# Designed miniproteins, single chains, part 2

Each design is a single chain, and the fold is of that chain. pLDDT is the mean over its residues in the fold that is shown.

## One batch from the design tools (miniprotein)

Design m35
Fold by ESMFold2-Fast:
Structure m35 (fold): chain A 106 residues (1-106)
Amino acid sequence: MEEIEELVEKAKKAIEEGNVEEALEAIEKLTKLAVESTDVEEKEAAVRGLAEIARLAAEKGNVEVLKKVLEALKKILKSTTDRKVILLAIGAILLAIGLLLDLELK
């Protein structure tokens, strides 16, 4: 939990500062922890955090970070059989796709 929250905050800070490389690294570490976790609460926290990262990336016009979030959410979705995590991940994927399409079509 603590490491998930720290990585989410690190990614958000990196996006605010325009540090794409640091944001991508934090998302990758967050994804690995979430995929490897057997804790449903950690997977839920990671999905919620990735949705927040997606919104911030879209606000800043960062297509690369949004694509990385989509990749992360897809990996987490594939890593779980928990209905709540599946529904949260699908919702977050649809959000990220909508945000990405809005940016790419401008």
Scores: mean pLDDT 85

Design m36
Fold by ESMFold2-Fast:
Structure m36 (fold): chain A 59 residues (1-59)
Amino acid sequence: DPEQYLKEGDEAEKKGDYARAVAFYRKAGTPEGRMRANRILKKHPDKREEIEAEAEKLL
């Protein structure tokens, strides 16, 4: 469910696994999840393409 995916995303982000965090935040399908995923991508502009590609692999 969305709440569980947000928790999994938070745990991944806490561990520095940004691709996994973005994937779970997107799976949540909520505005909050979308905002958190975008926040990670904006914080790592030089890694954005790599994070996006790895997150898509998890979908």
Scores: mean pLDDT 83

Design m37
Fold by ESMFold2-Fast:
Structure m37 (fold): chain A 83 residues (1-83)
Amino acid sequence: KKEEIEKLGKETIEKLEKIAEENRGPLQAQSLVALGEAKRAVELALEDIEKGAEILRKIADASVDPEMSKVLREAAEKLEELG
């Protein structure tokens, strides 16, 4: 279970890093902040999967980038399936 959470977290962070690299200007800065928050949420999910998923959903809702928001929501849904 923890290995599946770690794998999902790694894949999610890699997708978010790619989105941040493709963004420009102020949108890139906002993407990097969301990426940092997502990394912390993934770490939290290893101890409390439901809380980690909840935080990822909140980051998705706050995100100004629709593509980043989509990746974050999909990750939260997959974490909820694992919990």
Scores: mean pLDDT 81

Design m38
Fold by ESMFold2-Fast:
Structure m38 (fold): chain A 99 residues (1-99)
Amino acid sequence: SMTDLEALRETAGIIGDNYDKGSKLVSGKTREISQAVAEAYRAAARGDLESAARYTLKAKELGAPGFVVNELKGLIAGLATGSTWLSLVDQYALVLELA
């Protein structure tokens, strides 16, 4: 539903802000990963799913944990298809492939 999509975007923004703040407390590759994850969530929050997908791929290439990458893929797919985050966690049997 549209209400679920609004909740997903708001939650994405909060998560993105937390990763951005956390990136300032760490250094090196961990900082780069946290910044890429923050940018992916913030892009998803503003509805820029293309940028969200690109930052998710960047985080993966930098070595972000698989669960973080999979959560971002699920969020982006949920926002694109109108599914809730819970629906993606519970109903998707395969890892979603995004450009």
Scores: mean pLDDT 77

Design m39
Fold by ESMFold2-Fast:
Structure m39 (fold): chain A 73 residues (1-73)
Amino acid sequence: GTKELIEKAEKAAEEAKKEIEKSLKDPDSSKSTGGVLRAIGDALDKALEAKQAAIKEGNEEGVKKAEEALGKV
């Protein structure tokens, strides 16, 4: 359960970070802003879900990983 949620949160956070970095390097793309906001929203939702699941399990390491994923956005 929680392990899969943490892995999804970490992947979503990395995708959001890449989209943010691309948007900063390519300021002429109006489509870039929509993609960045969507990726950030997805990453935040997954990180919060993973954190809540880890808290319920008493998984301190899982909570830290979910918080690290949240911190990347």
Scores: mean pLDDT 78

Design m40
Fold by ESMFold2-Fast:
Structure m40 (fold): chain A 81 residues (1-81)
Amino acid sequence: MPLLELHRSPEQGREEWRQKAEDAKKQGLDEAAQLLEQAIKLMDKAMEYNRAGDIEKAKEYGKQAVELIEQAKKLMEEAKK
């Protein structure tokens, strides 16, 4: 099923994180920006493995990307406090 959101979401999701990384850089949150950039690279690897049919590897890289995104979000939230 197209899932509607997923129709445009794969590219948009990655680009949204890239824009957030740039915004973090402009805000002076360089560590958060670096974590987001690493997460994007891991997401790209997860997509490659998923395309190749290696779902387990895709899931592992995807989980690592999510962990980095969560770390970046925590840094950004702490900067708000």
Scores: mean pLDDT 75

Design m41
Fold by ESMFold2-Fast:
Structure m41 (fold): chain A 76 residues (1-76)
Amino acid sequence: SEEEALLEELKAKLDALAAALPSLSPAQIEQAIQALEKYYQEVMPKLSPEQQKEATAALTALGKKVAAVLAALAKA
């Protein structure tokens, strides 16, 4: 479905950012998160409640990885 395609696209964008995190500066991470948040807000109203739950879980997992990378950069 179109909704399933949107969910997979969103998850692909989250996974791509997670993979890129070790190569990005804090400023680049902030810009990437802002762009992703805007896309997330556009996609979420189009998804079912169960798909929204899956998208939120994926975003939460990315948030934990971002926090860990930023903490490591602050200590380096």
Scores: mean pLDDT 82

Design m42
Fold by ESMFold2-Fast:
Structure m42 (fold): chain A 94 residues (1-94)
Amino acid sequence: MTVTVTVAPTSSPLATVTITATRPDTDYPHYLLAVGAADEPLVPVALIDSSAETFTATATMRYAPEYLAQVVAASPTEVLSWGPTASATGTYLP
């Protein structure tokens, strides 16, 4: 499994964050894509079906100098597995 996060340069207090993940090597039926500013809790932004090989989600968030993204295997009652963390640097154009 790979996770990539990218952030477009912005002159707005809001930034567009794009997360791309490949299928995990685990047999969970569903995964969450979660993203947040580096010093804030990660928030789920998409539910993905593990039958696809590649997933992409886009979120509009407050501008931050750094973002973190992660794929999480989850059931309705628990978080089952945390995948690798990806990071991206925000670029603000004044």
Scores: mean pLDDT 72

Design m43
Fold by ESMFold2-Fast:
Order: C-alpha cells, then structure tokens, then sequence
Structure m43 (fold): chain A 84 residues (1-84)
C-alpha cells in the first residue's frame, strides 16, 4: 500500500537522478499511488518514449506493483505507479 509507494518512489528518484540523461525528477505520493515526473536532457520525443517504456517494464516486473501508466510530452515523462 502507501508504504510501498513511498519507498518505491524514493528509491526510483535516487536511481533516476544518478542517470546522466536525467535533468530532474519530481515525485508525488498519494495513498498507494506514486507519480514520478522525469525531465530528460535534450531528448527527442522518440527517446523520451523509449525511456518511459523501459521504466514501465522495469516497474511492472516488481511483484508489489499493480499497474504502471506512462505519459510522454516532449522530453517529459510522467509515470503513474499503483502499488498493491
């Protein structure tokens, strides 16, 4: 539930900020849902979509994750992750 969303969101933010392609990461947690907004350095829409799709696959592999939604707008990726 909420604890898994908070822990997952913090770990995700730390890992993403270590990636040299990432300019910024914003995280919001509400209940069992974490919203992660990622801004990439100079990425094309295609590169941002590929990055978002890779993250969706990675988060979806976690047995504590119920669903992952990805939205891409330019170089900005929004992940909405719902935990069990």
Amino acid sequence: GKELAEKGALAGKESLLADPRVESVEVEVEGNTATITITLKGATKEEAQAFGDALKAAFSANPNVESVKVEVEGNKITLTITYK
Scores: mean pLDDT 82

Design m44
Fold by ESMFold2-Fast:
Structure m44 (fold): chain A 100 residues (1-100)
Amino acid sequence: SKDEIEELKKLIEEFSKVFNEALDLIKERYPEFASTLEEMKKFNEEKTKELIELAEENLEKAKEEALEYIDLWIDFLEKMNAPKEIIDEVKEIKKKIKEL
């Protein structure tokens, strides 16, 4: 439905925002990775746009791809020892997408 499409878009944008905040915190802790983390932000911005466009065309496919993408980054954030609060926030966004 249109309401589910709009909610998925909002959740994808919220994930992107939280993820970029996590990358900024990792950059403060590991400044040697600054260039790589900035490239990850650009990749995330492009992927977020693609997922939002996909949601307008195929909600179920966008939902599936968003969940797979978020799972990949949860693993990354855990390996980088991101704050538990940020990891929990990302997991909550994932849960909301799954429940759509």
Scores: mean pLDDT 88

Design m45
Fold by ESMFold2-Fast:
Structure m45 (fold): chain A 75 residues (1-75)
Amino acid sequence: SPEELEKAFFAKEKSLKANEVFEKGLEIADAYENAGNYDEAARIYHDLAVFYDLIGNEKRAKVARDKLAKIRKKI
């Protein structure tokens, strides 16, 4: 229905909260890892770690750093 499409559209415009941006970044990196593209997975984990460290989110920066360290052992 038009009401359901409108609801979905406005939900999509606010779909990327800070949590969702981080989780989406991890999903993309995990997809590269599962495809065997470890270089691209490492690049995304590195970018996430640098970004979240820069904005003071140490907990998320650490998650990204730990994933980066594991991927670097596969390259």
Scores: mean pLDDT 74

Design m46
Fold by ESMFold2-Fast:
Order: sequence, then C-alpha cells, then structure tokens
Structure m46 (fold): chain A 89 residues (1-89)
Amino acid sequence: DAEKRLEEAKKKLAELLGIPVEELTYETIAEKVAELILEGAEEEKLKELVEISKELAELALKHKNEEAKELVLAVQEGIRRAAEELEKE
C-alpha cells in the first residue's frame, strides 16, 4: 500500500532528522537535511537519507503521490543548500 509506505518513509525521515513527524514541513526538512550534511554526518546516516529519498521519489513518480513529491523536493533543497555552503569554503 502506497499510503503505508509513505507513512513509514515519513517516520524514518523524522527519526533521521531528529524531529517529530508533524514538523515535516518543506522548510524544516530542507534546513535539517542541510545541517545533517554540513555537520559531517556518519556514512550510515547519509545512506539512510539516500534510501528514504529513493522511496519518496518512487512514491512520487510511480504512484503520483503529491505529498511524497513535496517531501523529496524538500530533501533535495537541503542537499542543494549544503553543497552551496561547502562551495563557499
């Protein structure tokens, strides 16, 4: 069930970012993902982020889930912000 997969992905993302599920807004996700990367997160946490992103992308593209699309775009924005800050060094 795509809805069950989405709820599971949201719980994993919230756990990874250290926030409650109800705080999973676009801006909060982007900010926390950028922080995770810039703080030099362990390889295992980065692998989890990639796996969650792949699941959200599949739900967005294959199942046309709009919430999953918004969530994956927020994660991608966080990665973009981190890359931009690293380039300023």
Scores: mean pLDDT 84

Design m47
Fold by ESMFold2-Fast:
Structure m47 (fold): chain A 84 residues (1-84)
Amino acid sequence: MVAKKLLELENKLKNSEGGEKEKIEKELKELIEKAREEMDAASAAIDANPKDKEVFLESTKVIVENGIPVAVYEAIREEEKKKE
């Protein structure tokens, strides 16, 4: 669901100008940060219980369901580079 919202905002950003573009950029940044936090939490759960198959599958589901198409994952990386 988060990945779908990211794609929708990214597509809307491509067709927006002026102040609307700035508002969408802010929303996109916030949503990217939230998706990253959930992915990091899921990764940490796997690391804590690496031999627990259920924890691995549940955490993988969180990564996949908040799971970001490669294009959107690249957008997260681009935003992180802009912050540095």
Scores: mean pLDDT 61

Design m48
Fold by ESMFold2-Fast:
Structure m48 (fold): chain A 60 residues (1-60)
Amino acid sequence: SEEGYRLTIEHFRRLAEIEDEYFKKLQEATSDEERQKILEEHQKRVDELNAEYRAKVAAL
């Protein structure tokens, strides 16, 4: 459906933004502690976005 296609495009756009932010933060990190925190925050953001996307698709 057009709605499903739109949701998929929006999902991948948001994933690309999260990935871009993740790589920028990694490049600016100056310690192993900062890198670990950035990785954990990135994993959480991706999981939350994927859960949101699955819920929206299931509601179609």
Scores: mean pLDDT 88

Design m49
Fold by ESMFold2-Fast:
Structure m49 (fold): chain A 70 residues (1-70)
Amino acid sequence: IEEEKKRMIEHLKLQAEINKLSEEQKKELLEVVEEWTKELEELIKNGSSIDELSDVEQEMSEKIKEIIEK
């Protein structure tokens, strides 16, 4: 979990630099990652399947893309 979260944050930082994102957009991205990380942790605590975790990650990626393309 922490390793995946760190990898996502590093990827988002790289994308923020490439796309010259504003400070507000960067903050929104971090908030989205934090919210989805909490949801993933909750699913893991409840013993959810890998497929369910994968679906949540895909939805998170789409939301992040929308913020970047704004």
Scores: mean pLDDT 71

Design m50
Fold by ESMFold2-Fast:
Parts: sequence; structure tokens; C-alpha cells
Structure m50 (fold): chain A 97 residues (1-97)
Amino acid sequence: SHMEEEIRERERIAEEFAELLEEMVEEAIRMMREAGKMTPEMEKDWEEWKANLEKSKQALIERVINDPASIEELRKRLEEIKKKAPEFLEEVREALE
């Protein structure tokens, strides 16, 4: 009876996943550039990825909408990723020295 409401909620969660992924990748790339670790090939790959980012976001949204997990489970996964994101970025920073 609330299928349209559930779809909207799943879409919102999916958009939050996509935004978090984009933010994490952009921060990692920024750190790599500042450390002088970005090769010309990596820069080209990054520019190509950015050019296709909207398509990647839409693909992720579709996957989340069709995920058999409950909205509550998807929310828990998102919160766990948000909690671990700073830790992941710190590991990237340490690897770059």
C-alpha cells in the first residue's frame, strides 16, 4: 500500500550512497594530487570517470531500488559506510605519507 513511498525512500538512500561515494573519491584524488602521486594516466581515468559520473549514479540508484534488503537495512549500511569513510581516507593519507 505504500510502494510509491518506499520507492521514493529507496531513491533518496541511493542518492545519499552515490553522493558519499563521489565525495570520498574526490577527497582521495585531492590527497593523491597534493602528494604528487597522480600519474597522467590516472588523471585521464579520473576525467573519463567524471564525464560518466551521472550514468554511474543512475546505475547505483537502480541497484539500490531493486535491492531485496529492507529500507532499514539499507539505512544501516549507509550509516556504517559514513562511519568508516573518515577511517578509509586516513588510510589513504597514511599510504601517501
Scores: mean pLDDT 80

Design m51
Fold by ESMFold2-Fast:
Structure m51 (fold): chain A 72 residues (1-72)
Amino acid sequence: SVGQEVQERLRNGDFDGLTDLLLQHLNPEELLGASLSLETYAEQLKQKGTPEDKENAEKALKAAQRLREAAG
């Protein structure tokens, strides 16, 4: 399912692949929801506080911005 692929790409830090997947499968309303979810995920990663989590949080925020822009 798309949800399982989303979780796998998030776990692997593959935010470019995640963005491509979401742009292919979601309508504008769903893209806005996905953007908000990625912003929430980035905050959770920041709370974990490892260097890898902080880098992934920045990538997640950039992905969220791209999805929001694509939604219009």
Scores: mean pLDDT 85

Design m52
Fold by ESMFold2-Fast:
Structure m52 (fold): chain A 66 residues (1-66)
Amino acid sequence: SMLEEAVKLARERGEENARLLEEDLGLEVTYEARAVGEDTVELTLTAGDIVQRSLVRASDLLEAFA
């Protein structure tokens, strides 16, 4: 499904970016993506004591990586 593809894509891209960010900042960086509805993905980035959460539509995520 679109939602499943969006979550998978977000996880793969986010994990790659978190790894690069760890190298640049020297901090522990984690990234998580999960479905929180039929069309919505929750993205969580944690860098040290900073936590950033965002909600993105699955269709918008897929379009961004098209």
Scores: mean pLDDT 81

Design m53
Fold by ESMFold2-Fast:
Structure m53 (fold): chain A 88 residues (1-88)
Amino acid sequence: LAELAREAGEAFAAGDLEKAAALNEEVLRRAAELLPHLPPDEARVLLGEALLAAAEAVLPSLTGEQKADAEAYIAKARAEVERLRAKL
């Protein structure tokens, strides 16, 4: 899931909106299949990792304040995902 989300983010950053949309559909389809079968904390880790992968892929396309805010968000979100993973 995280790898597909990364690819979607990279396509979006490159301006390939058709590819980004197709990859996002794949991410949503796989998430819909997996999430109902996972405990809540495992589902949060899976989704958190996918969100982080997409955000990190978009990061090089950002500048100034938006980049700084995104970097701060990614660091905070990563710490939270690792905290949840440690409890699994």
Scores: mean pLDDT 75

Design m54
Fold by ESMFold2-Fast:
Structure m54 (fold): chain A 84 residues (1-84)
Amino acid sequence: DELVEEAERLIREAERRGDRLVVRAARLALEAARRAETPAERAEVRRVLGLVREALRSEDPVKRVQLAIAAALRAIGLLIDREL
């Protein structure tokens, strides 16, 4: 499962950097990746993982927080949709 493996890699990277907010966003992305079944859901998980990667690459703390929050909200949206 490519999306799960990518999310796990991003969690490890965020943990190495000590970025607790990005770790939380990446963990939400992992849960969304585990539950993504349709092509549309998988495409949205890829977008969430992209936001987490951008957050980890950002040297601007404000931009990093904004990207991590955006990733978390998108992942939560996917998880809520699955439970309804």
Scores: mean pLDDT 85

Design m55
Fold by ESMFold2-Fast:
Structure m55 (fold): chain A 80 residues (1-80)
Amino acid sequence: SLTPEEEALAKELFERYKKKFDEIYDHYVNKQKLPKEEAVEAALGEVLRDLEDEAIRRNIPSIVYNKVKEELEKYAKEKL
């Protein structure tokens, strides 16, 4: 299980990348007119790449990265 500091970091990362997912998803659905399934896949892919890049750059613990990734994947699937 995560420490309180790791939980706080995971929550901050999740909220920030959730917002980014919503913005990218909205663009794909409303501007590009993609079907929901394709929009979810594209937005999730972009957000997870950005999260991985930040995790590497900031040396974020793998346990925090994995928790945020799982929460973002779950959030994205709720759009379906």
Scores: mean pLDDT 90

Design m56
Fold by ESMFold2-Fast:
Structure m56 (fold): chain A 78 residues (1-78)
Amino acid sequence: TQQAIDEFRKELDKLVKEGRISRRTADLLLEYIKEKNLSPEEIKEVLRRFKQNTPETMELLTEASQLHAEKVRERLKR
């Protein structure tokens, strides 16, 4: 699982360097896959869908942003 996460991070870093996404977007996606405890196969599928720039990509980014916001709210409560 760690190897798949490391590979996902490398791909996100490449997209940031190419100016295709922001570092914030990359961090949100990395947090999303870690929190969802995705399998290596699911992580590869997320990356494949994201690179295709489909409507599913926007839904994924929305879900990742909501997850991040929920974690921030939970930290503020504690």
Scores: mean pLDDT 73

Design m57
Fold by ESMFold2-Fast:
Structure m57 (fold): chain A 62 residues (1-62)
Amino acid sequence: MVPSEQELRQQLIELASRLEDMSLDEALEQVEKLRQQAVEAGDKRTADAANKLLSMLKSKKE
């Protein structure tokens, strides 16, 4: 099921708020899945936001 742009944005916000409750590896996997869904839906704003979040999470791992 392809989520709507509004649903994708809500999922990104919820995911971002839960990042501290997740392991770094789980957070990276969940954000990447959301990024892929946003790209498939044509939601460039959510895809770009997810990309920035992935970069920040990867920086914390190193």
Scores: mean pLDDT 77

Design m58
Fold by ESMFold2-Fast:
Parts: C-alpha cells; structure tokens; sequence
Structure m58 (fold): chain A 78 residues (1-78)
C-alpha cells in the first residue's frame, strides 16, 4: 500500500534527521555543516509530505505499534 509505505518512509526520515544531527556534532566542521544541511532539507520535505498525507502517518504509526507490541511479547519473559 502506497500510504503505508509513505508513512513508514516518513518515520524513517524522522530517525535519519536525528542521526544526521548527531553525526554533525561528531564530524569535522565541513562535514558537520553538510550533514546539518541534509538534516534540515530532509526534515522540511518529510514535514511537507506528512501534512499532505496525515492518514499515511497514522497508518504507519499503527503498524509500528503492532510491531513493538509483538516484539515486547516475544521478549517477555525470556
């Protein structure tokens, strides 16, 4: 489903933005600025898409919660 795939891509983009920002702090000044710019660009694009397709974000959120619940059930009680 295109909506689910879009929503999952948006959630991944959010994680990538966070990773890029963390990497920018640990990188050289030149690399750090490049990574920060990539993070800003990605965040802007992801936000725009999320506003256009709120249903996609909601659908992906439900799928992630179901995955997390199944993983938690498998991890309990070892």
Amino acid sequence: DELLALGEALLQAQKQVQQLMQQSKQSSPEEGQRLLQQAIDLARKADDLARKHPEAVELAGKAQLEKAEKAAKAAAEA
Scores: mean pLDDT 73

Design m59
Fold by ESMFold2-Fast:
Structure m59 (fold): chain A 72 residues (1-72)
Amino acid sequence: MAALAARHDALIDRLRRLLEEKGMRDFEVTFTGAAPADLATEAGMRSMVAALERILAAAEAGEREVDVELTV
């Protein structure tokens, strides 16, 4: 769990910096699937980390929107 939380925080920080540097105010992320309560589990945290990695990759590639499914 702690390693997943550290990964999550690092990915959020990197995404924030990337979006600020590129001025990407219109970058759209659509979340589907798991309810917020489910994201408090280890499976939910893993899903969130994978989602953040995909969001970061899309932003780095210059994509304008990304759809992410959160599963638990």
Scores: mean pLDDT 71

Design m60
Fold by ESMFold2-Fast:
Structure m60 (fold): chain A 71 residues (1-71)
Amino acid sequence: LGPGGTSLLGSVAHEARKNPETSSETIAKGLEQIVAGSTDPAGVAAARELLALAKAGASSEEIAERAEQAA
């Protein structure tokens, strides 16, 4: 991942861990902003995979772990 993508994914992971009751919809909105604002193809691909997981109903904890591994 490029530095920008890594940093943004780290922010999403931090927010999801800090607020485990954060809705999947809120996490999905954050990931959509990363996809729209990032020019790093690898970062965009990782964010899209996490967005798909969030839309499929993955827990905030699972999303946080995946984002941390991608960061």
Scores: mean pLDDT 68

Design m61
Fold by ESMFold2-Fast:
Formats: structure tokens, sequence, C-alpha cells
Structure m61 (fold): chain A 88 residues (1-88)
């Protein structure tokens, strides 16, 4: 679907996110949009505004969270977040 298409585009551009993405998406398909948003915020160093997005970060341990910071430039993160917000 729309969220999966955005995820594939993101992972093709930043393949180093794939292991963390797979861990974060494990076991909860219904939260897929919020988990992908959480990963994008984490990787760009931006703080999520939405509480439901912040809650999804609890699926990663502190070591994994630190390991992905800085992978996505802020301007790229904003574009991917806008794409996800257009997904119904």
Amino acid sequence: GCVENVAQELLNKFPQLKPIYERLMDGAQEQSKNRLKALIYLASGKEPVEQEVRDELDYLNPYQREAVKGIIPVEEAELFLQKLDSCE
C-alpha cells in the first residue's frame, strides 16, 4: 500500500536503515505508518511532535536508536514525512 511504497523508497535511498526498519516493523502492521514516521524522525535527529509516533520508538533499545541518528538529512526526512501524511 501507500505506506509500504514510501518505506521501499526510503530503504532504497538509505539501505543502512533496513535492519532497524525490520526490527521496528516486527509484529505490528497496524502501526506501520507511525513506526515508519518514528524511524524517520530518529534517523534525522528530529523530535516527533505526535505522541503516538514517540510511543513507537520504545520498540528500539537505546543503542539501536543512537546507531541510526544522522543517516537521513532533515530536508529528506521532511519530504518522506509529508509523503506518509498523504497516505490514508
Scores: mean pLDDT 77

Design m62
Fold by ESMFold2-Fast:
Structure m62 (fold): chain A 88 residues (1-88)
Amino acid sequence: DAEKKSDYVMEKIAEKASEEDKKKILQLQHELGTALENGDVEEAEKKLDELLKEFEKAAKESGVDQSDIDTTLEAIRQEVQKAIEEVR
């Protein structure tokens, strides 16, 4: 189940990732949220791409299997793209 895999990956990042990587992810999540609140679709898409890249790096460094990373990245992408469509 994609939701359970996403929760597992997020817990591993919270436990194992460096504080620097966690700060980058939190900053990008905040910037993405701000872009969505402002209806800035172009900025939201840019921040999503940056977030997925930093999330993959942190998950990989946390020892998460690539298949679980891929499933979680796709789930994040789908959720954010749905939010973007709602603010168009």
Scores: mean pLDDT 82

Design m63
Fold by ESMFold2-Fast:
Structure m63 (fold): chain A 88 residues (1-88)
Amino acid sequence: SMEFRLKLLEEAAKKAEEAGEHQIADALRGAIEYQDEELLRNGVRLASIWSFLPTMTPEQQEEAKKIMERLLEQIERLLAAIRERRAG
């Protein structure tokens, strides 16, 4: 459900902020703000990978970090595009 996804993202954003992961927190808050389906999907994936990162082997962590970097880039590009469209 949409309400469940928004709650999950809000909880993840709060935890990321508390951990000093401001870029992750900002990306997740952006997904909540605009409620765009692609932002929500990428946000949930980012939150999930970040949450499981401490349980991974070093090799898995390196691969996970690469995936997270790509997800952050995608989310940031989507946020910029949405904000540009709404500013016009």
Scores: mean pLDDT 87

Design m64
Fold by ESMFold2-Fast:
Structure m64 (fold): chain A 77 residues (1-77)
Amino acid sequence: LEEAIRALEEAIEALRAGDRIAALRHLSKAYQAATAAGLEEFARETALRVVEALRAGDIDGAIATLEEAREFLRKQL
């Protein structure tokens, strides 16, 4: 879970810096870590929401989704 939280934080920082490619790489790492922790459905739903927001050009919405996911994972610790 700690690895997934860290990867989500790195994805948020990448999006704030305008680095979409880095953000997607960090999101992929967060997805893998969350899936390994038994949260596959949550990981898939979060990834889809972030990708949809990015396709719509909604960077703020993508960041908000990542922040929501980070807080959810912190409650699982």
Scores: mean pLDDT 84

Design m65
Fold by ESMFold2-Fast:
Structure m65 (fold): chain A 79 residues (1-79)
Amino acid sequence: TPSLVEQIEQLTNNLTQQVNELKAKGDADGMEALAEQAERDLKKLVSQKPPQTLQEAVALFRLTAVIAEALVTADMLKK
């Protein structure tokens, strides 16, 4: 079974790929919706498995950073 770090890294990589595809298409609404869904998934994950190690905390922080960047990029594309 994948570790918590591996699960978070896979979520981060998948989100990064999807954000890059939507960014290339100029789809601001799609990027915002994707980022909001990822934020909900992150909150659910933290509620079920809170980080217990520094590596897990760093992995979660990286995922939150990607979500924040996607939301900021979507907002900039709309304005």
Scores: mean pLDDT 81

Design m66
Fold by ESMFold2-Fast:
Structure m66 (fold): chain A 65 residues (1-65)
Amino acid sequence: MEEIKKRIDELLKKAESNPNLTKEQIDFLKKMAEELRKAIEKLTPEQARELVDEFSKKVEEIIKK
């Protein structure tokens, strides 16, 4: 579980370091990351990984815009 939480933090840092993202986009991703951290605590490790993979895809989609 800790490795999954660390992955969320790493994805958020990647987004924050991107100069092409607006503050609104970064704030949105921060809110999603916080909700994700809360959600995964009630999930199995497998389900938590799937949810983090979905978050990773959303981060990449926002970066590509």
Scores: mean pLDDT 78

Design m67
Fold by ESMFold2-Fast:
Structure m67 (fold): chain A 57 residues (1-57)
Amino acid sequence: SASLREKAQKYIAENEAFSALLKALKTPHAHQRIFAGAIMKVKGLKSETIEDIIAEL
């Protein structure tokens, strides 16, 4: 959990555009979560991190 939180904070601090993606992950619509998850995976975050970031934000 702590390492996942540190990754989320780093992405927010270094990339303000990523804060918009993290906000989108809070939407109940699965398609937006899948799309944002794909982008974050390309940036080096695992799929399960998406749900953890949503829960921690």
Scores: mean pLDDT 60

Design m68
Fold by ESMFold2-Fast:
Structure m68 (fold): chain A 100 residues (1-100)
Amino acid sequence: SAEVEAAVRALADGVVEAAKAAVAAGWSDQQLEIWARYAGEEAARAIMELARQHGEDPRALAERFAAHVRERAAGESPRVRAVLETALRALEERIAEALA
């Protein structure tokens, strides 16, 4: 669905921009870790709700979300990429837990 794809891309853009802003603001490693885990869990909730509303597979949407995040992160600093990988790990853990 074009609507689902647009929503997944918008969510990915939002997470990447928030990670960039947090790093630029000089947040500590501990603050970035806490925020990244929270952001990943919230993204998991949004993806699961989007999947439910449109009859889509939540794992497939999560994989597309992760691909969009990594694509957008490719040009970013190593610190921004590390924060985003922490968020993606939290996302994967939350979806696996919810579907267990």
Scores: mean pLDDT 91

Design m69
Fold by ESMFold2-Fast:
Structure m69 (fold): chain A 97 residues (1-97)
Amino acid sequence: SMEALAEEWLRRLEELAEKARAGDAEAERELLVLLAATTVALYELARELGLDLGPEADRALARAREILAADPPSAEDLEQARAAAEVVIRRHLELER
């Protein structure tokens, strides 16, 4: 079910990216918000696991938080972003073994 939530999240990002490339300004705005939610989830999870991501990660996280403060995503979107982040980090850690 976590993998299914992550796959649905990535599918939504891909569909929004396609629409944004076609000139849909509303899709571009929504994509920016979902990418910001993904960035926050990934970097917060990485820090919970003790990974040092350096100052560029701090800047990316700060920018993502500013975007989400201006255009807050739903609780469901935040849950899906977190599920996607957990799948990504888990696969990365498995590849390091």
Scores: mean pLDDT 82

